Designed miniproteins, single chains, continued (4). Designs and how they scored, part 97

Each design is a single chain, and the fold is of that chain. pLDDT is the mean over its residues in the fold that is shown.

## One batch from the design tools (miniprotein)

Design m15374
Fold by ESMFold2-Fast:
Structure m15374 (fold): chain A 78 residues (1-78)
Amino acid sequence: MPKVKIVPTSLSDEELRERAERAIAEAEALLPQADPRYQPKIQAYIDAAREALRKGDYRTAAAYAEVALVLALSTLGR
């Protein structure tokens, strides 16, 4: 498997933190409107992202926050 995904994005800790905080806020805002069956899983990713932010692991925080946001959006079930 010689195909590698190029990730040339050198985001600063500040940019990663802002990205994570924004995604967490959006996921939390959507959480009450998400499918109740998926709310605990979405909350778990939000909690994981917040714990990563607390530890200064901004890249992991941004990743978990993005997963929480995508999951919330995909489960809105209008």
Scores: mean pLDDT 77

Design m15375
Fold by ESMFold2-Fast:
Structure m15375 (fold): chain A 84 residues (1-84)
Amino acid sequence: SMEEIIRDLKEAIENEEALLKEAPNEESRKYIELVVELARKVLAGEMSLEEFIREALDALLEAVAPNATPEQLEAARRRREELV
């Protein structure tokens, strides 16, 4: 539901510092920072949820590529395709 998505976006913003501390590498940190920035734009009415999902998944693919196995990359692409 919309309420659950809004709650999850707010929770991600509130937990940004903790998520950044748990990030295993620089690409993961960049991904978290980007997703939080995009979440703020959605909550401000500057971006649609569809645009958010597309941008977040594209960023995830970029973030996992340097340190991911081919199987992990395929899983990420599959998630991207399921939301189109």
Scores: mean pLDDT 74

Design m15376
Fold by ESMFold2-Fast:
Structure m15376 (fold): chain A 100 residues (1-100)
Amino acid sequence: SDIEKLTQMQVMLLAAGGEVYVIEQMAKKLENTNPEVAAQLRQIKAEMQTLVEEMKEKVKKMKEAVKAGKSDEVKKLYEEILTIVDKINELAQQAEQLQR
C-alpha cells in the first residue's frame, strides 16, 4: 500500500538522521586523540547530511503523491529513496571502519 511505503520511508529517514548523529558524536570523541580520523568522519557526515536532505525532499513529494492518489509516482519515489538509503548505509559502514 502507498501508506505503508510512506511509513517505511519516514522510519528510514529517522534512522538516517540517527546515523548522522552517531558519526558526529564519534568525531567529537576522537577530535583530541585522532584529529585526522575526526576530520574524515566529519567529511562522511557532510556527505550523509546531503543525502538525508535529498531523502527529506523525496519523502515530502511522496506525501503529496499519496494525498493525490498518484501510485506510480509513489512507487518511483520509493525506489529513488531506497537508492539514497543504500548510499547512506555505505557511508555508515565507512565511518565504522574508520573508528577502529
Scores: mean pLDDT 90

Design m15377
Fold by ESMFold2-Fast:
Structure m15377 (fold): chain A 81 residues (1-81)
Amino acid sequence: MVLTTAASVYNEPELAREVAAALAATEITEPVVALILDQGSTDDSVEILKKALAEKGAEVIVVKSEEEFEAARKEVLERIA
């Protein structure tokens, strides 16, 4: 089974650190595809999340716009179905 998760990120390094810490404390037993919408972040928020998710063995897909997010989400769902 493949689990999917999605998150929107915009210049929130504190939130990114909290999410990364929660991921580090969480056991992931299934393959995971993580889809991240980067709404123009200019800091390390996206990189912090990417590294935390990759350390858990997740495939990480980062998109820069709502249009790209919807396209990527559709492709991920089609790969799972």
Scores: mean pLDDT 65

Design m15378
Fold by ESMFold2-Fast:
Formats: structure tokens, sequence, C-alpha cells
Structure m15378 (fold): chain A 100 residues (1-100)
């Protein structure tokens, strides 16, 4: 039970790190790298939450919330749209693998 809550918190923390990077990182290439690295950590924690017994329906809801967040970030930062689109596709693939 505590492990599932830990992974939910880790996902939220990695989403927050993307927001912090968008505010403070001035190098576009470093910013793109942070977005993709944090996305990979979100994916890792989604997989760990699933392995810890989180229902598939809850995994899907969390993945969909992260996807919606990334879509909104792509709207607000159109110069980073391609990186956010790549991040979204990685999360979708992970969600689809867990749903099967």
Amino acid sequence: MEEIEKYKKEIADHVARILIALQFEKDPEALKRVILEETDKIIENLKKAYEAGMPVEEIKKIADLVIDFLKEMARLYPELKEVFDEAIEKIKKTRDEIEK
C-alpha cells in the first residue's frame, strides 16, 4: 500500500521537475534532455506501480493525466512541441503495453 503511494508521489515529483526546468533552464538542448529524462522516470514509476499491484484502470488514469499535462505544455511552449510529442508517445506505448 505505501509503495503504491510512493510511486504516485514519484510521478508527481518528476512532473514538477519538468515544470521547474521550463521556468529555470535557459539552454533549449538541456531543457529537451530534462523533459525526456523525466518522462523516462515517470514511465519507470508507472511500471513499478503496476508491479506493486496498482489496478490497470488507475495506471491508465495517471498516464492519461500526464499525457494531458504534456499536451498543455506543448500548447504553452510550441517551440518544444516535438519533444513533448515524443514524451507523449513514450507514455502511450507504456500504457498500451500494461493494458495488454
Scores: mean pLDDT 85

Design m15379
Fold by ESMFold2-Fast:
Structure m15379 (fold): chain A 69 residues (1-69)
Amino acid sequence: SMLEEIRRLAEEAGVSVNERVEEFDEDEQELLLLQLRIAIRVKREGRPPSEEEIEEARRKEEEYRKKLA
């Protein structure tokens, strides 16, 4: 599940996951998952997020904001 993937990636990134993550809606979980994937790649390669990664995160955040409106 997405929740299991989030917890697995957070552990790999060395980040504590909020216990309330299971209460997040699907869009919030997808955004968190994307952010964790970017963080792990940055950690692995030692390079900052690419413009493509930043753009993808921005698009996901904008889609989420539109659903709240």
Scores: mean pLDDT 74

Design m15380
Fold by ESMFold2-Fast:
Structure m15380 (fold): chain A 92 residues (1-92)
Amino acid sequence: SKIQQIKRIIKLTIQSIEDSMKHPDPIITTMMVVSSLQLTSKQIKKIGGDSELTKKIEASFQQAIDYARKGDMKATLQIVQQILAYVEKQLA
């Protein structure tokens, strides 16, 4: 299903953010995390189209990108984890 595909992409994005956070250079970490979030948001939009679920996910990813740009990786990770929980709830 499209929702299961979105769930898989979000899980991979969380792993990517956690791996990026291990990088010693905060500028590189920010660039890597922002790029990963932007790519993920674009992929989810292509899969989910113009659905209400996709719009809510897009808005939440934009919030995560805004925190990542400020260097707040903890808030960024928390938001993406909350998006995953929301998507998992839609599968229940």
Scores: mean pLDDT 87

Design m15381
Fold by ESMFold2-Fast:
Structure m15381 (fold): chain A 65 residues (1-65)
Amino acid sequence: PIPVRIKARRDYTATRPDELSLKAGEIVEGDLLEVDPERGLTIRLRSTGEVRLIPHEAIDMVAPV
């Protein structure tokens, strides 16, 4: 898995059970598991171990850790 840091572009409320809710400017760290060109990035959160999808529209920046 690729360790990444993702910064939220805006407040985002999860619309599907597999999605992560975010606040603008929030930084999320985890392991990148999958890139879906249409939906977003699937990550395993470092803090909880949970697997969640972050939609492309909610992403400001993705950087390696």
Scores: mean pLDDT 83

Design m15382
Fold by ESMFold2-Fast:
Structure m15382 (fold): chain A 97 residues (1-97)
Amino acid sequence: MIVSLVIEFDVDLSTEAKIEEARKFGQQMLDEMRKIAEEHGGKVLNSAFAIDFYSGKMYLVLEVEVPTRSIGEELAEEIKKHFEDKASKIEVKFREK
């Protein structure tokens, strides 16, 4: 089973220094997501972040292959709890192979 996670963060993009801080933050958050996924027995298939300068949003995308739906649901819940206080929105999708 595949779990797709999209996490949205509000970021300050008003200066070049703030844009650089947002990129560093994005990489750190992506590394944390990847670590949680791997610790829960998931295989990371794809990971990326993107900055939307129009909306002032940063998007972190993670696709994880998990052996069961139960493990996928546990992983999604753990990521939601970990980023709940930092993220503006968290979307989770489950796809069978």
Scores: mean pLDDT 83

Design m15383
Fold by ESMFold2-Fast:
Structure m15383 (fold): chain A 70 residues (1-70)
Amino acid sequence: MLEEELRELGERFENKEITEEDLERAREIYEAAREGDLELAVEAQGFMSAYYVYKGEDKSLFAPEEYPPS
């Protein structure tokens, strides 16, 4: 279950055991959820943002496309 996986990622984050593979899993959850479960997709997006802040890495590993045309 996607929600369960995202929960595990959160627990790893709290334990400071997070890795880039965990970030990729969060991205996969986001992509799977964005078509049918926007709330879960938003949560996965938040996790990816928190991961970047925590790691302090500027590799642009995730790039959500949220650019609505004006």
Scores: mean pLDDT 68

Design m15384
Fold by ESMFold2-Fast:
Structure m15384 (fold): chain A 64 residues (1-64)
Amino acid sequence: SPEELQELEKRYNEVLKEIDKIYEEAAKNGYFTPEQKAKLEKLRKERDEILEKMRKIDPNYNPV
């Protein structure tokens, strides 16, 4: 469904923005906190799950 794909893409972009924010904070501080590492692990898992769902809708889908 195009609508389902659009919702997944929206969530995918939100997850990427959260990951980027954590990297920016870690770069500014020179280290990752344990809380940031745990949040990154959760966000990366969610990103991978969203990608898998998008590929089930469109097997050729590859966000660059």
Scores: mean pLDDT 83

Design m15385
Fold by ESMFold2-Fast:
Structure m15385 (fold): chain A 82 residues (1-82)
Amino acid sequence: LEEEAEELLKRMEELVEKAEEAVEAGKIDEAMKIIEEIDKVAQKLAELLHQIENPPQELLDRARELEKRAQEVAKKVLELKE
């Protein structure tokens, strides 16, 4: 479970970075598709973290930071969409 959570965190980080790059490049449609993928990965990650007894604080902190970055990207996409 911890290894699976680590793998999902890595995927989420890669997707967030890709979404940030797409927004910077003005590729709003691409960024929106990546955000949808981030939402799916984040949901699966939350489910796995819920199954872990006393999940490591490091994993929880990483998930929180990635959620914050994803929200910031989503806000920028909404601002640039119009």
Scores: mean pLDDT 81

Design m15386
Fold by ESMFold2-Fast:
Structure m15386 (fold): chain A 55 residues (1-55)
Amino acid sequence: SAADEAVRRMADTLATNLDPSTAAEMHRVLEELLADPSTTPAQRIQRLVEIVQAS
């Protein structure tokens, strides 16, 4: 969907300034969130932000 594509592009943009291990973890978590139909786009964005802030 367009929303899923937008979240993926946001993750790719965030990854450009992260170390490779944090970028890999962020993409792994995003794939898990996208596979879970109970998660909203807002929750997915929040989780990505939390990973970036924790690193």
Scores: mean pLDDT 79

Design m15387
Fold by ESMFold2-Fast:
Structure m15387 (fold): chain A 98 residues (1-98)
Amino acid sequence: SSLKRQIAILLTAMNIELAGAMSERELSPRAEELYKEYLKAQKELDAALDAGDVEKAVEAAERLTEKGVALARELGDEELAELIRELGEEIIELARKL
């Protein structure tokens, strides 16, 4: 598989897990803010991948991971936070290989 395809698969897994956790409760204002920042970082990652911009892809993947972990913790799910960190670290490593 291409590096971009591998990143897309991992990103899809992160999005499914976060969406599942968010669907189980009403979101706090902080959780809503963290999710908006997560989506912003995802948009920046997609744009960087389309442009072949390795530095921006890595930076966006790092922000995506940070916001995803923070969101999982705000939702009270430390196991999810660890999963998001692991998936995010894989995305960052794949982005460095672009």
Scores: mean pLDDT 90

Design m15388
Fold by ESMFold2-Fast:
Structure m15388 (fold): chain A 85 residues (1-85)
Amino acid sequence: SSAEDVLEGAEALAERAEKNGKPELAKKAREIGKKAADLVEKGDYEGAAKEFEKLAELAKEAGDEETAEAAYAGADALLQAGESA
């Protein structure tokens, strides 16, 4: 399901943040992933994308550019999925 894909993507971002020494960012990634998955189940792909954009900004502020880039890519994918629905 789209919600499962979002949760899997958020978990991958959390694992990346943990590898980069950012455990608090990893915790935020999991929290944001759950919120985004709930939004996708309601058909709110734009809201889900905004949550991933928020995660990307938090990653940039934490100095984790790799997680930030991946989170922005996730937000873009969610916007594209919403346009197709």
Scores: mean pLDDT 85

Design m15389
Fold by ESMFold2-Fast:
Structure m15389 (fold): chain A 85 residues (1-85)
Amino acid sequence: KKAELRRKAAGHYTRAVQAANKALELTDKEGAEASRPYLEEARRHAQEAVDYAKQADPDYGEKLQAEMDRLIAEVERKVAEAEAA
């Protein structure tokens, strides 16, 4: 069911964004180590969102891959900056 795959992709997308935002919040308040579990959670959900999206529609999957890659790269950059400080 393409509708079910799209729903699963959307669910994982929402969880990836929530985890990424939590990682950014903790990086600012508590430092890189506190944010690591949430960065790992964001990566996991981002990957699942992309996998389901690609199964539903390759074009949707490619677009979501680019968006998730950008989101994770932003979090990774901020965590690395906090670690270097």
Scores: mean pLDDT 86

Design m15390
Fold by ESMFold2-Fast:
Structure m15390 (fold): chain A 100 residues (1-100)
Amino acid sequence: REELEEEIRRAREEIEALIAASTESPEVKDAALTVAGAMFAEIRETLREEDDPERIIATIERNVAAFNAYLREVVSDEALVAGLEAVLAELTRRLRELLA
């Protein structure tokens, strides 16, 4: 579980760095960081409460899908959207491997 938490921390830091480096307005950046924070909080809570790998992965996939949908609606920078989606796809892949 410490390895899972470390992967989540790295992904969060990478997402925060990508958002900070973007040309989006401060309002869009703050909103994206807030939604990302909520997503990571739900994933961490699931890792603490749930021992079933299938349920953990389902929660991760649901939260990532919701965040990606939010980004496509509010973020105008397609390169930023693609970068954030790539970070979360890699995180999901790494967490699946660690839970297998």
Scores: mean pLDDT 83

Design m15391
Fold by ESMFold2-Fast:
Order: sequence, then C-alpha cells, then structure tokens
Structure m15391 (fold): chain A 76 residues (1-76)
Amino acid sequence: SSLEEIRKLLEEINKLLEEMQKVTDEIQARFDKDLQAFLEEMKELSKKLKPIREKYKDFIDAANKLMEELRKLLES
C-alpha cells in the first residue's frame, strides 16, 4: 500500500527534522557563547589601545606646539 510507504517516509522526515533542530539549537548556543567571548576580548583590547592612542595624541599635540614655536622664530 502506497499509504504505508508515505507514512514511513513521513516518520523518517520527522526524525530528520528533529535531528536538524537539535543541531541548529547547538550551533546557535555555541555562536551566542563565542560571540559573547569575542565581544569581551574586543573590550579588553580596546582598553589596551586607549593609553597608546592617548600617547599618540600627546605626541601630535607636542609636535604641533613645537612647529608653532618654530614658525614664530622664523617670523622674528
């Protein structure tokens, strides 16, 4: 009976869908965990970069001040 063959196919499809859902849930849980870990790592790296950026800005400010003093000396 073709109806019995269809029933068996539907049972197999339902089992595959359940397995797919389980794997999808595991992938999503892993992705969420890894994303949180990545964001926390990026936050820590940003904290490390802050003093370097501040030193760079201080250097540029000092260089600009020196250039302004040199300009004043050349105008005298």
Scores: mean pLDDT 78

Design m15392
Fold by ESMFold2-Fast:
Structure m15392 (fold): chain A 77 residues (1-77)
Amino acid sequence: SAEERINAIARELLLPVLEEMAAAPDAAAVARILVEKLRELGVEVPPEWEEATDPEEIDRLIGLMVEAIRRQAEAQV
């Protein structure tokens, strides 16, 4: 189904981001990776979010990344 293809594409697109985050030395590096990748996907990210270090702020960036990846996967189907 289209849903199965979207899920497979989203997983393949998300895995490199998760690997890069896992290799990051600290929360600030995770925030920088997420902001950079979001901007590459055409998502407008406020400059102040580049300094995100609180778990809640990082969770918001992760949520935006998942949504952006899903949207990109849908565009490929």
Scores: mean pLDDT 79

Design m15393
Fold by ESMFold2-Fast:
Structure m15393 (fold): chain A 77 residues (1-77)
Amino acid sequence: MIEVTGQLSEEERQEILELMEKHPFVESVTVGRDSEGWMAFMVGKGKDGKPIFVAVAGAPSPLEGVRALIEAIESRI
């Protein structure tokens, strides 16, 4: 089940959903913003079926934050 949460525009949410649909090991992402930039938290699935948790802070955009997290999960698979 794919879930995208956070304060996002319709365009940003669609771009993130399209990225996640290409990566079936990704289960959910939450995106937020603070004084340092965009934060994202992602839950994925490892080779053993166990959850993988990755996070990023200070990303320049929601999409760039999500891309970094997808790469982090892929490097562990």
Scores: mean pLDDT 75

Design m15394
Fold by ESMFold2-Fast:
Structure m15394 (fold): chain A 73 residues (1-73)
Amino acid sequence: SLVQQAAELVKQAEQALSDGDLDSARRYARQALQLIAQALGVSLAELRARVAAGDEELIKRLEELGEQIEKLL
């Protein structure tokens, strides 16, 4: 599932941060965000723009998806 794939990329980003590899951490984080956006049915650019604009419905769905990902960490 996209949620499981995003969780794995978050784990890889956290490991890279622990190792001091900021470049790898940023790559894994971006890949995780792309999968999260896909799971929400939007592009990453659209996700960023709508969150910045205060789209409460999208932010709520993002928070719910984040809780599902955290349960897999």
Scores: mean pLDDT 86

Design m15395
Fold by ESMFold2-Fast:
Structure m15395 (fold): chain A 96 residues (1-96)
Amino acid sequence: AAANRAQAAQDEALHAAATERARAAIARFEAEGAEKVVLLLYDSDPAAVEKARAREAEARAQGWFPVPLSGGPAPEELARLQEYLTRGGEAEAFFE
């Protein structure tokens, strides 16, 4: 996914929002006992959101827990995923 870069303040806001969504999604997949996680990276436009939604459905059907991220993963989210991987989890990334 191509992140639309504007001003530094906008980039910080996008990363903060992505971090909050990632925390909620990670907490949810851990609660559901998911062992495989896929990161879905996409642009913030409506067409990219629709594509990401289709990929979410496909990932779940294939046994992966999807984590949708616009603007890419934040450092805090990467640290959380690293902890998950240390416990034997699996992760992949798909770019849209």
Scores: mean pLDDT 59

Design m15396
Fold by ESMFold2-Fast:
Structure m15396 (fold): chain A 94 residues (1-94)
Amino acid sequence: SAEEEAQKILEEMERLLEEMKRLYEEFLEKKDTDKEAAKKLYEEMQRIGKEIDELAIKAKEKFPDDKELLAKIGEIMREVLEIVSEAAELAKEL
């Protein structure tokens, strides 16, 4: 059903956000000990960010009137932007 598909997109985005958070924690540890590893972690975070963006676009196109879904996606996107912005500033030091 459309409701089940919307829920699966949301759950996938939430899983990707949790993966990004794990990578960000490892990035913070590695930036001070291994700059090469930190760069690779940042690249992985950027790849996950793109996947989340694509899922958000898909949800907005497929479920434009699902205000509750779009609000939850907006919350995920806000957290993604915060992490990506912080990581990008720190990555300038690599």
Scores: mean pLDDT 89

Design m15397
Fold by ESMFold2-Fast:
Structure m15397 (fold): chain A 97 residues (1-97)
Amino acid sequence: SEPIREVIEEVEEAIRAAREGDVDEALKHAREAESKATSIVSGLRIRSTVGDNTGLEQAERILEEIQEAVEALEEGDVDEAIRELEEALRLAKEMLE
């Protein structure tokens, strides 16, 4: 399975809600994306202890952008949140290549 696809889906829903001005819905989807991305990073960190570092740096960057978007949404900075979510989406799609 490609768990990154679920992160992509949640980030896309967060961007949609944010663009519609629904901050509560955007925050809900951004937090789901954060939870899913955290699980991916945790799994990849376990693999890195046995010498497999594939995708770890990219997954950590995706998580960081999502966390920054959550903070921006909590502060009411919707435009900044959209920028961070769009960067997370770009990185997540690149990880599927």
Scores: mean pLDDT 86

Design m15398
Fold by ESMFold2-Fast:
Structure m15398 (fold): chain A 69 residues (1-69)
Amino acid sequence: MLSPEEIKRIVEHGLRTGKLSEEDRKKIAEDLGVESLTQEQAFVAAAKRLIDALGQEEFDRLVAEVHAG
């Protein structure tokens, strides 16, 4: 499961490379802040938004880079 810190770093990488918009960041932050979701459900929702925006291959590369940095 991705931590909030890992999700934040992936979002920052996506924004820096132009692969994520500011609106995508806002939607991911909203998913993570939803009280009615469990922590696990919130992270799954955030991960799905990132995959939808970036694609699976780019998402996997950013996850690997976040673990390295």
Scores: mean pLDDT 72

Design m15399
Fold by ESMFold2-Fast:
Structure m15399 (fold): chain A 93 residues (1-93)
Amino acid sequence: MKEVEELMKEFKKIVDEIIAQLEAKGLTEEAEHLKVSTEHVLKIVKELAEKGKLEEALSALLSFVKNVIELAKKHGIDTSKAEELKKKIEEKL
């Protein structure tokens, strides 16, 4: 539980930085889509974790982190922090 909450908090900080960089590049629609998608995924991850489905919660978070990394790479945004988070989640699975 607490470990999933800490990973979700770290992910939110990373995504907020990527969103800010997308907005700075004039990619406002991409930034808004990422905001909405992030809110939906974090709700799913939280619900799974609250039900004790920790492996499913981490797998859902990992899948979305991978998608965010690909989006950031397409727009020339640094992915170092996101790749580090991806590795932390993989080590818990």
Scores: mean pLDDT 86

Design m15400
Fold by ESMFold2-Fast:
Parts: sequence; structure tokens; C-alpha cells
Structure m15400 (fold): chain A 94 residues (1-94)
Amino acid sequence: SAARDRVVQAAVSVWNAAGQKLETDLAQLSAAALVDILVAHGASLKDLALFAGVDVKDLKTPAGSNAVLQALSKEQRLPQPLRDLLKRKLALED
């Protein structure tokens, strides 16, 4: 999927820019703020909505933003350290 490819590329771009600092940033940022960062790195809101299986209007809600993070945590094309950080963030949010 072209949308999946753009989301994966955006997430890898975030990881490459932040590296280990992303662990600290993820602990402090809301899921909605992480969606904004993915958009800044080249994923459209439509790409993120299609990737997570949610409506575009719901992406900024806690449920929609967390669905994006949950989908990314299961995405085998992402580096394992990034997937592990996303899983840890999700575990801290009930």
C-alpha cells in the first residue's frame, strides 16, 4: 500500500532524526502530538487514517491517535527498538 509505505517512511524518518532521544520524547508527548510529528515527517492524515483503520476526523482523539501508535507497534517494517518504545508507551496509557 502506498499509504502504508508513506507512514513507514515517516516513522523511520522520526527515528533517524531523534534516535535514543525519542524514548524521552515519547514518555512526554501525547499520541496526538506524535501524529503531528508523523505528518511533519511526510505522512498525510489520510495515510495515517488508512494505516490505523480509523476515520481522519478521529485521528486527533485519544482513541484514534492510540490506534495509530498501536498499528505502528505491530509494523514489522519498523526497526525493533522503535517498535519496543511504542509498545512501552502504549503499556503506560492503560
Scores: mean pLDDT 80

Design m15401
Fold by ESMFold2-Fast:
Structure m15401 (fold): chain A 97 residues (1-97)
Amino acid sequence: MLAPLTPELAELLGVPDRTELSTSDLAALFGTWLTENNLADPEDPTIVDLSGTRLGELIGMDRLDMSNSEEVREALRRLYTEVAGLSEEEVKELLGI
């Protein structure tokens, strides 16, 4: 499945030459982006601080617990529906919910 990329999302993920990504590529780039931007909370490294980031603003989340599969799924759902333009049904099928 191919998700259309907005210019803003493409630039944010470091792939400005891309106009679309597969959902698996988008998920992989999201994980890489979180890791490369060193957003782990210094008090708890399983927590990612999205506050003050453009990505956190776009998906409407200030904090993400990487050990909580439901929170990770919600973050990916928001990224796919709100930023990548995928339907909620397509995201549910992809995430198995």
Scores: mean pLDDT 66

Design m15402
Fold by ESMFold2-Fast:
Structure m15402 (fold): chain A 77 residues (1-77)
Amino acid sequence: MEEYARRAFEAVNRVPGLRALSVRVEVRDGVVTVTALVQPTRPGVPPMELVARARTGEEAVRRLEETAREVARAIHG
C-alpha cells in the first residue's frame, strides 16, 4: 500500500496547479480507496480532499489523477 500512496502523491504533483499535502490508502471489502489532501496553488483557495475508489490500487491512482486534473481545470480554468 505504501507504493500506491507514493504513486498517488506523485500523480497529484504532476497536475499543474495542485500540490499534494498527504495521501492515505485504505483497502476494505475488495475496494481500494485513495484519499489525497491537496493544496491548490490559486491564492485564497483552502486545502481540499480528493477521493478515488477502485478494485485495484493502479485503477484507484489513475482515477485520482483524473479527478485532480478536473479539479485543477475548474479552479484555474
Scores: mean pLDDT 85

Design m15403
Fold by ESMFold2-Fast:
Structure m15403 (fold): chain A 100 residues (1-100)
Amino acid sequence: MEELRKEWVKELKKMDEELKKLLNEPGEKLIEKLRELSEKVIELLKEEGADEADIKKLKDTVEELIKNYKDTPEDRELLVAAIKSFEAYLFMHERKKELE
């Protein structure tokens, strides 16, 4: 039965709808979401034994992106792209656990 696949499709659609809503939110909400997701990704990377140097680079990159945010359409799109990337990573990690 394709129940698991149907569930994944529903989750992906929900994520897409949430990201579309996020584009209409203030920049501080985008920053909050980016931090939340980056913390989750970093936690998973630590669990998987990633190098401390690589974790630091990711943290520094996220903080630099936040620091340089100027509430322009271009910066907003960059934050949303980063959010999408982290959500995709978390989604794929969860799916991998379900298939193990």
Scores: mean pLDDT 77

Design m15404
Fold by ESMFold2-Fast:
Structure m15404 (fold): chain A 86 residues (1-86)
Amino acid sequence: KPVKSMLSETEKRILRYLADHPEEAFSASEIAKALGLSQSTVSTALKNLEALGLVESRRDASGVTYYSLSEAGLQFLKMVELQEKR
């Protein structure tokens, strides 16, 4: 029962991880390992985040897809962190 425009906890965790590592790009398996999540869970979340424009994808010559935080994703996280402040 996916609700459009609501981010899951997993999607928020991925965005925060990417924000903690600016200027770097990670594969779904690297993110899954770092966060202790399954690769399938991370891959689904990354596709949703890319569809929202919050992450960018790059495919290397070996066919591996890497993901990095977009400017829109960074601005979104800044807004979320401001809302965490009482």
Scores: mean pLDDT 77

Design m15405
Fold by ESMFold2-Fast:
Structure m15405 (fold): chain A 59 residues (1-59)
Amino acid sequence: MLEELRREVADLSPLEREAYLEAVRLGADATYRRIAERLGVSPATVRRALRRAEAHVAA
């Protein structure tokens, strides 16, 4: 559920949280480049942020 997802990401940094939520919103169209363009960061930064967010949510 979206409310459970919001609770899962509440403890993440703002960048990690925004990257994860944007990836969820884009679904199958989610790419590091598209998320990076939306957040104003590099694709490498998005990849690191999503890796950390996914590890946190999967714990």
Scores: mean pLDDT 72

Design m15406
Fold by ESMFold2-Fast:
Structure m15406 (fold): chain A 55 residues (1-55)
Amino acid sequence: MTKEEEDAIKKKVNELLQQRFVAETQSESEREKKLAEIDKQLADINAYKEQLAKK
């Protein structure tokens, strides 16, 4: 991976982790839905990182 690609991925992950942290402070119903959305995006980023590692 290039430094720019790695930096972009780290920034995106950090943003999602911040959103996840905020979601954990919300009401249970909203938290569950928001965490599911964030976990999906994190899984997609992990798949993208694996794809880049193969290139």
Scores: mean pLDDT 77

Design m15407
Fold by ESMFold2-Fast:
Structure m15407 (fold): chain A 60 residues (1-60)
Amino acid sequence: SSSTIDQLKDTLDRLTENASKFSKDRLQQLIDTLQAQYADFPEELHPLVEETIKKLQETL
């Protein structure tokens, strides 16, 4: 569906691309937020959310 899913994908991709540019505090906050909101994402995006969390954790 539509622009909302595409916007969420773009947001997750940008977080992944910019992971090394974030402070440790910001990375932890983003990880915590994504983990807390995981179930609220469309199921089709769950693998991408998991990969994004993993990449942010690897950057810490």
Scores: mean pLDDT 83

Design m15408
Fold by ESMFold2-Fast:
Structure m15408 (fold): chain A 75 residues (1-75)
Amino acid sequence: AREQLERALALAEASDSPEAPAAVEQIRKAIRLYEEGDLQGAVEHVQKAIDLARDSIPEAARQLEEALAALEEEL
């Protein structure tokens, strides 16, 4: 989960997409919540980041979907 979130963050930060700043904010919130042990909060923010990145930053969306699957297994 953490590795996929960090890769998604790097891909979103490198993107020139209009959706990138909002996706970066959601990914950073997800990482913080994950580090705090709030897996449910992390899942919610990953889902929001996927919605933002799906059509605009597909590489980041793929990493986020992998992170979501790993987080749901930890719940």
Scores: mean pLDDT 83

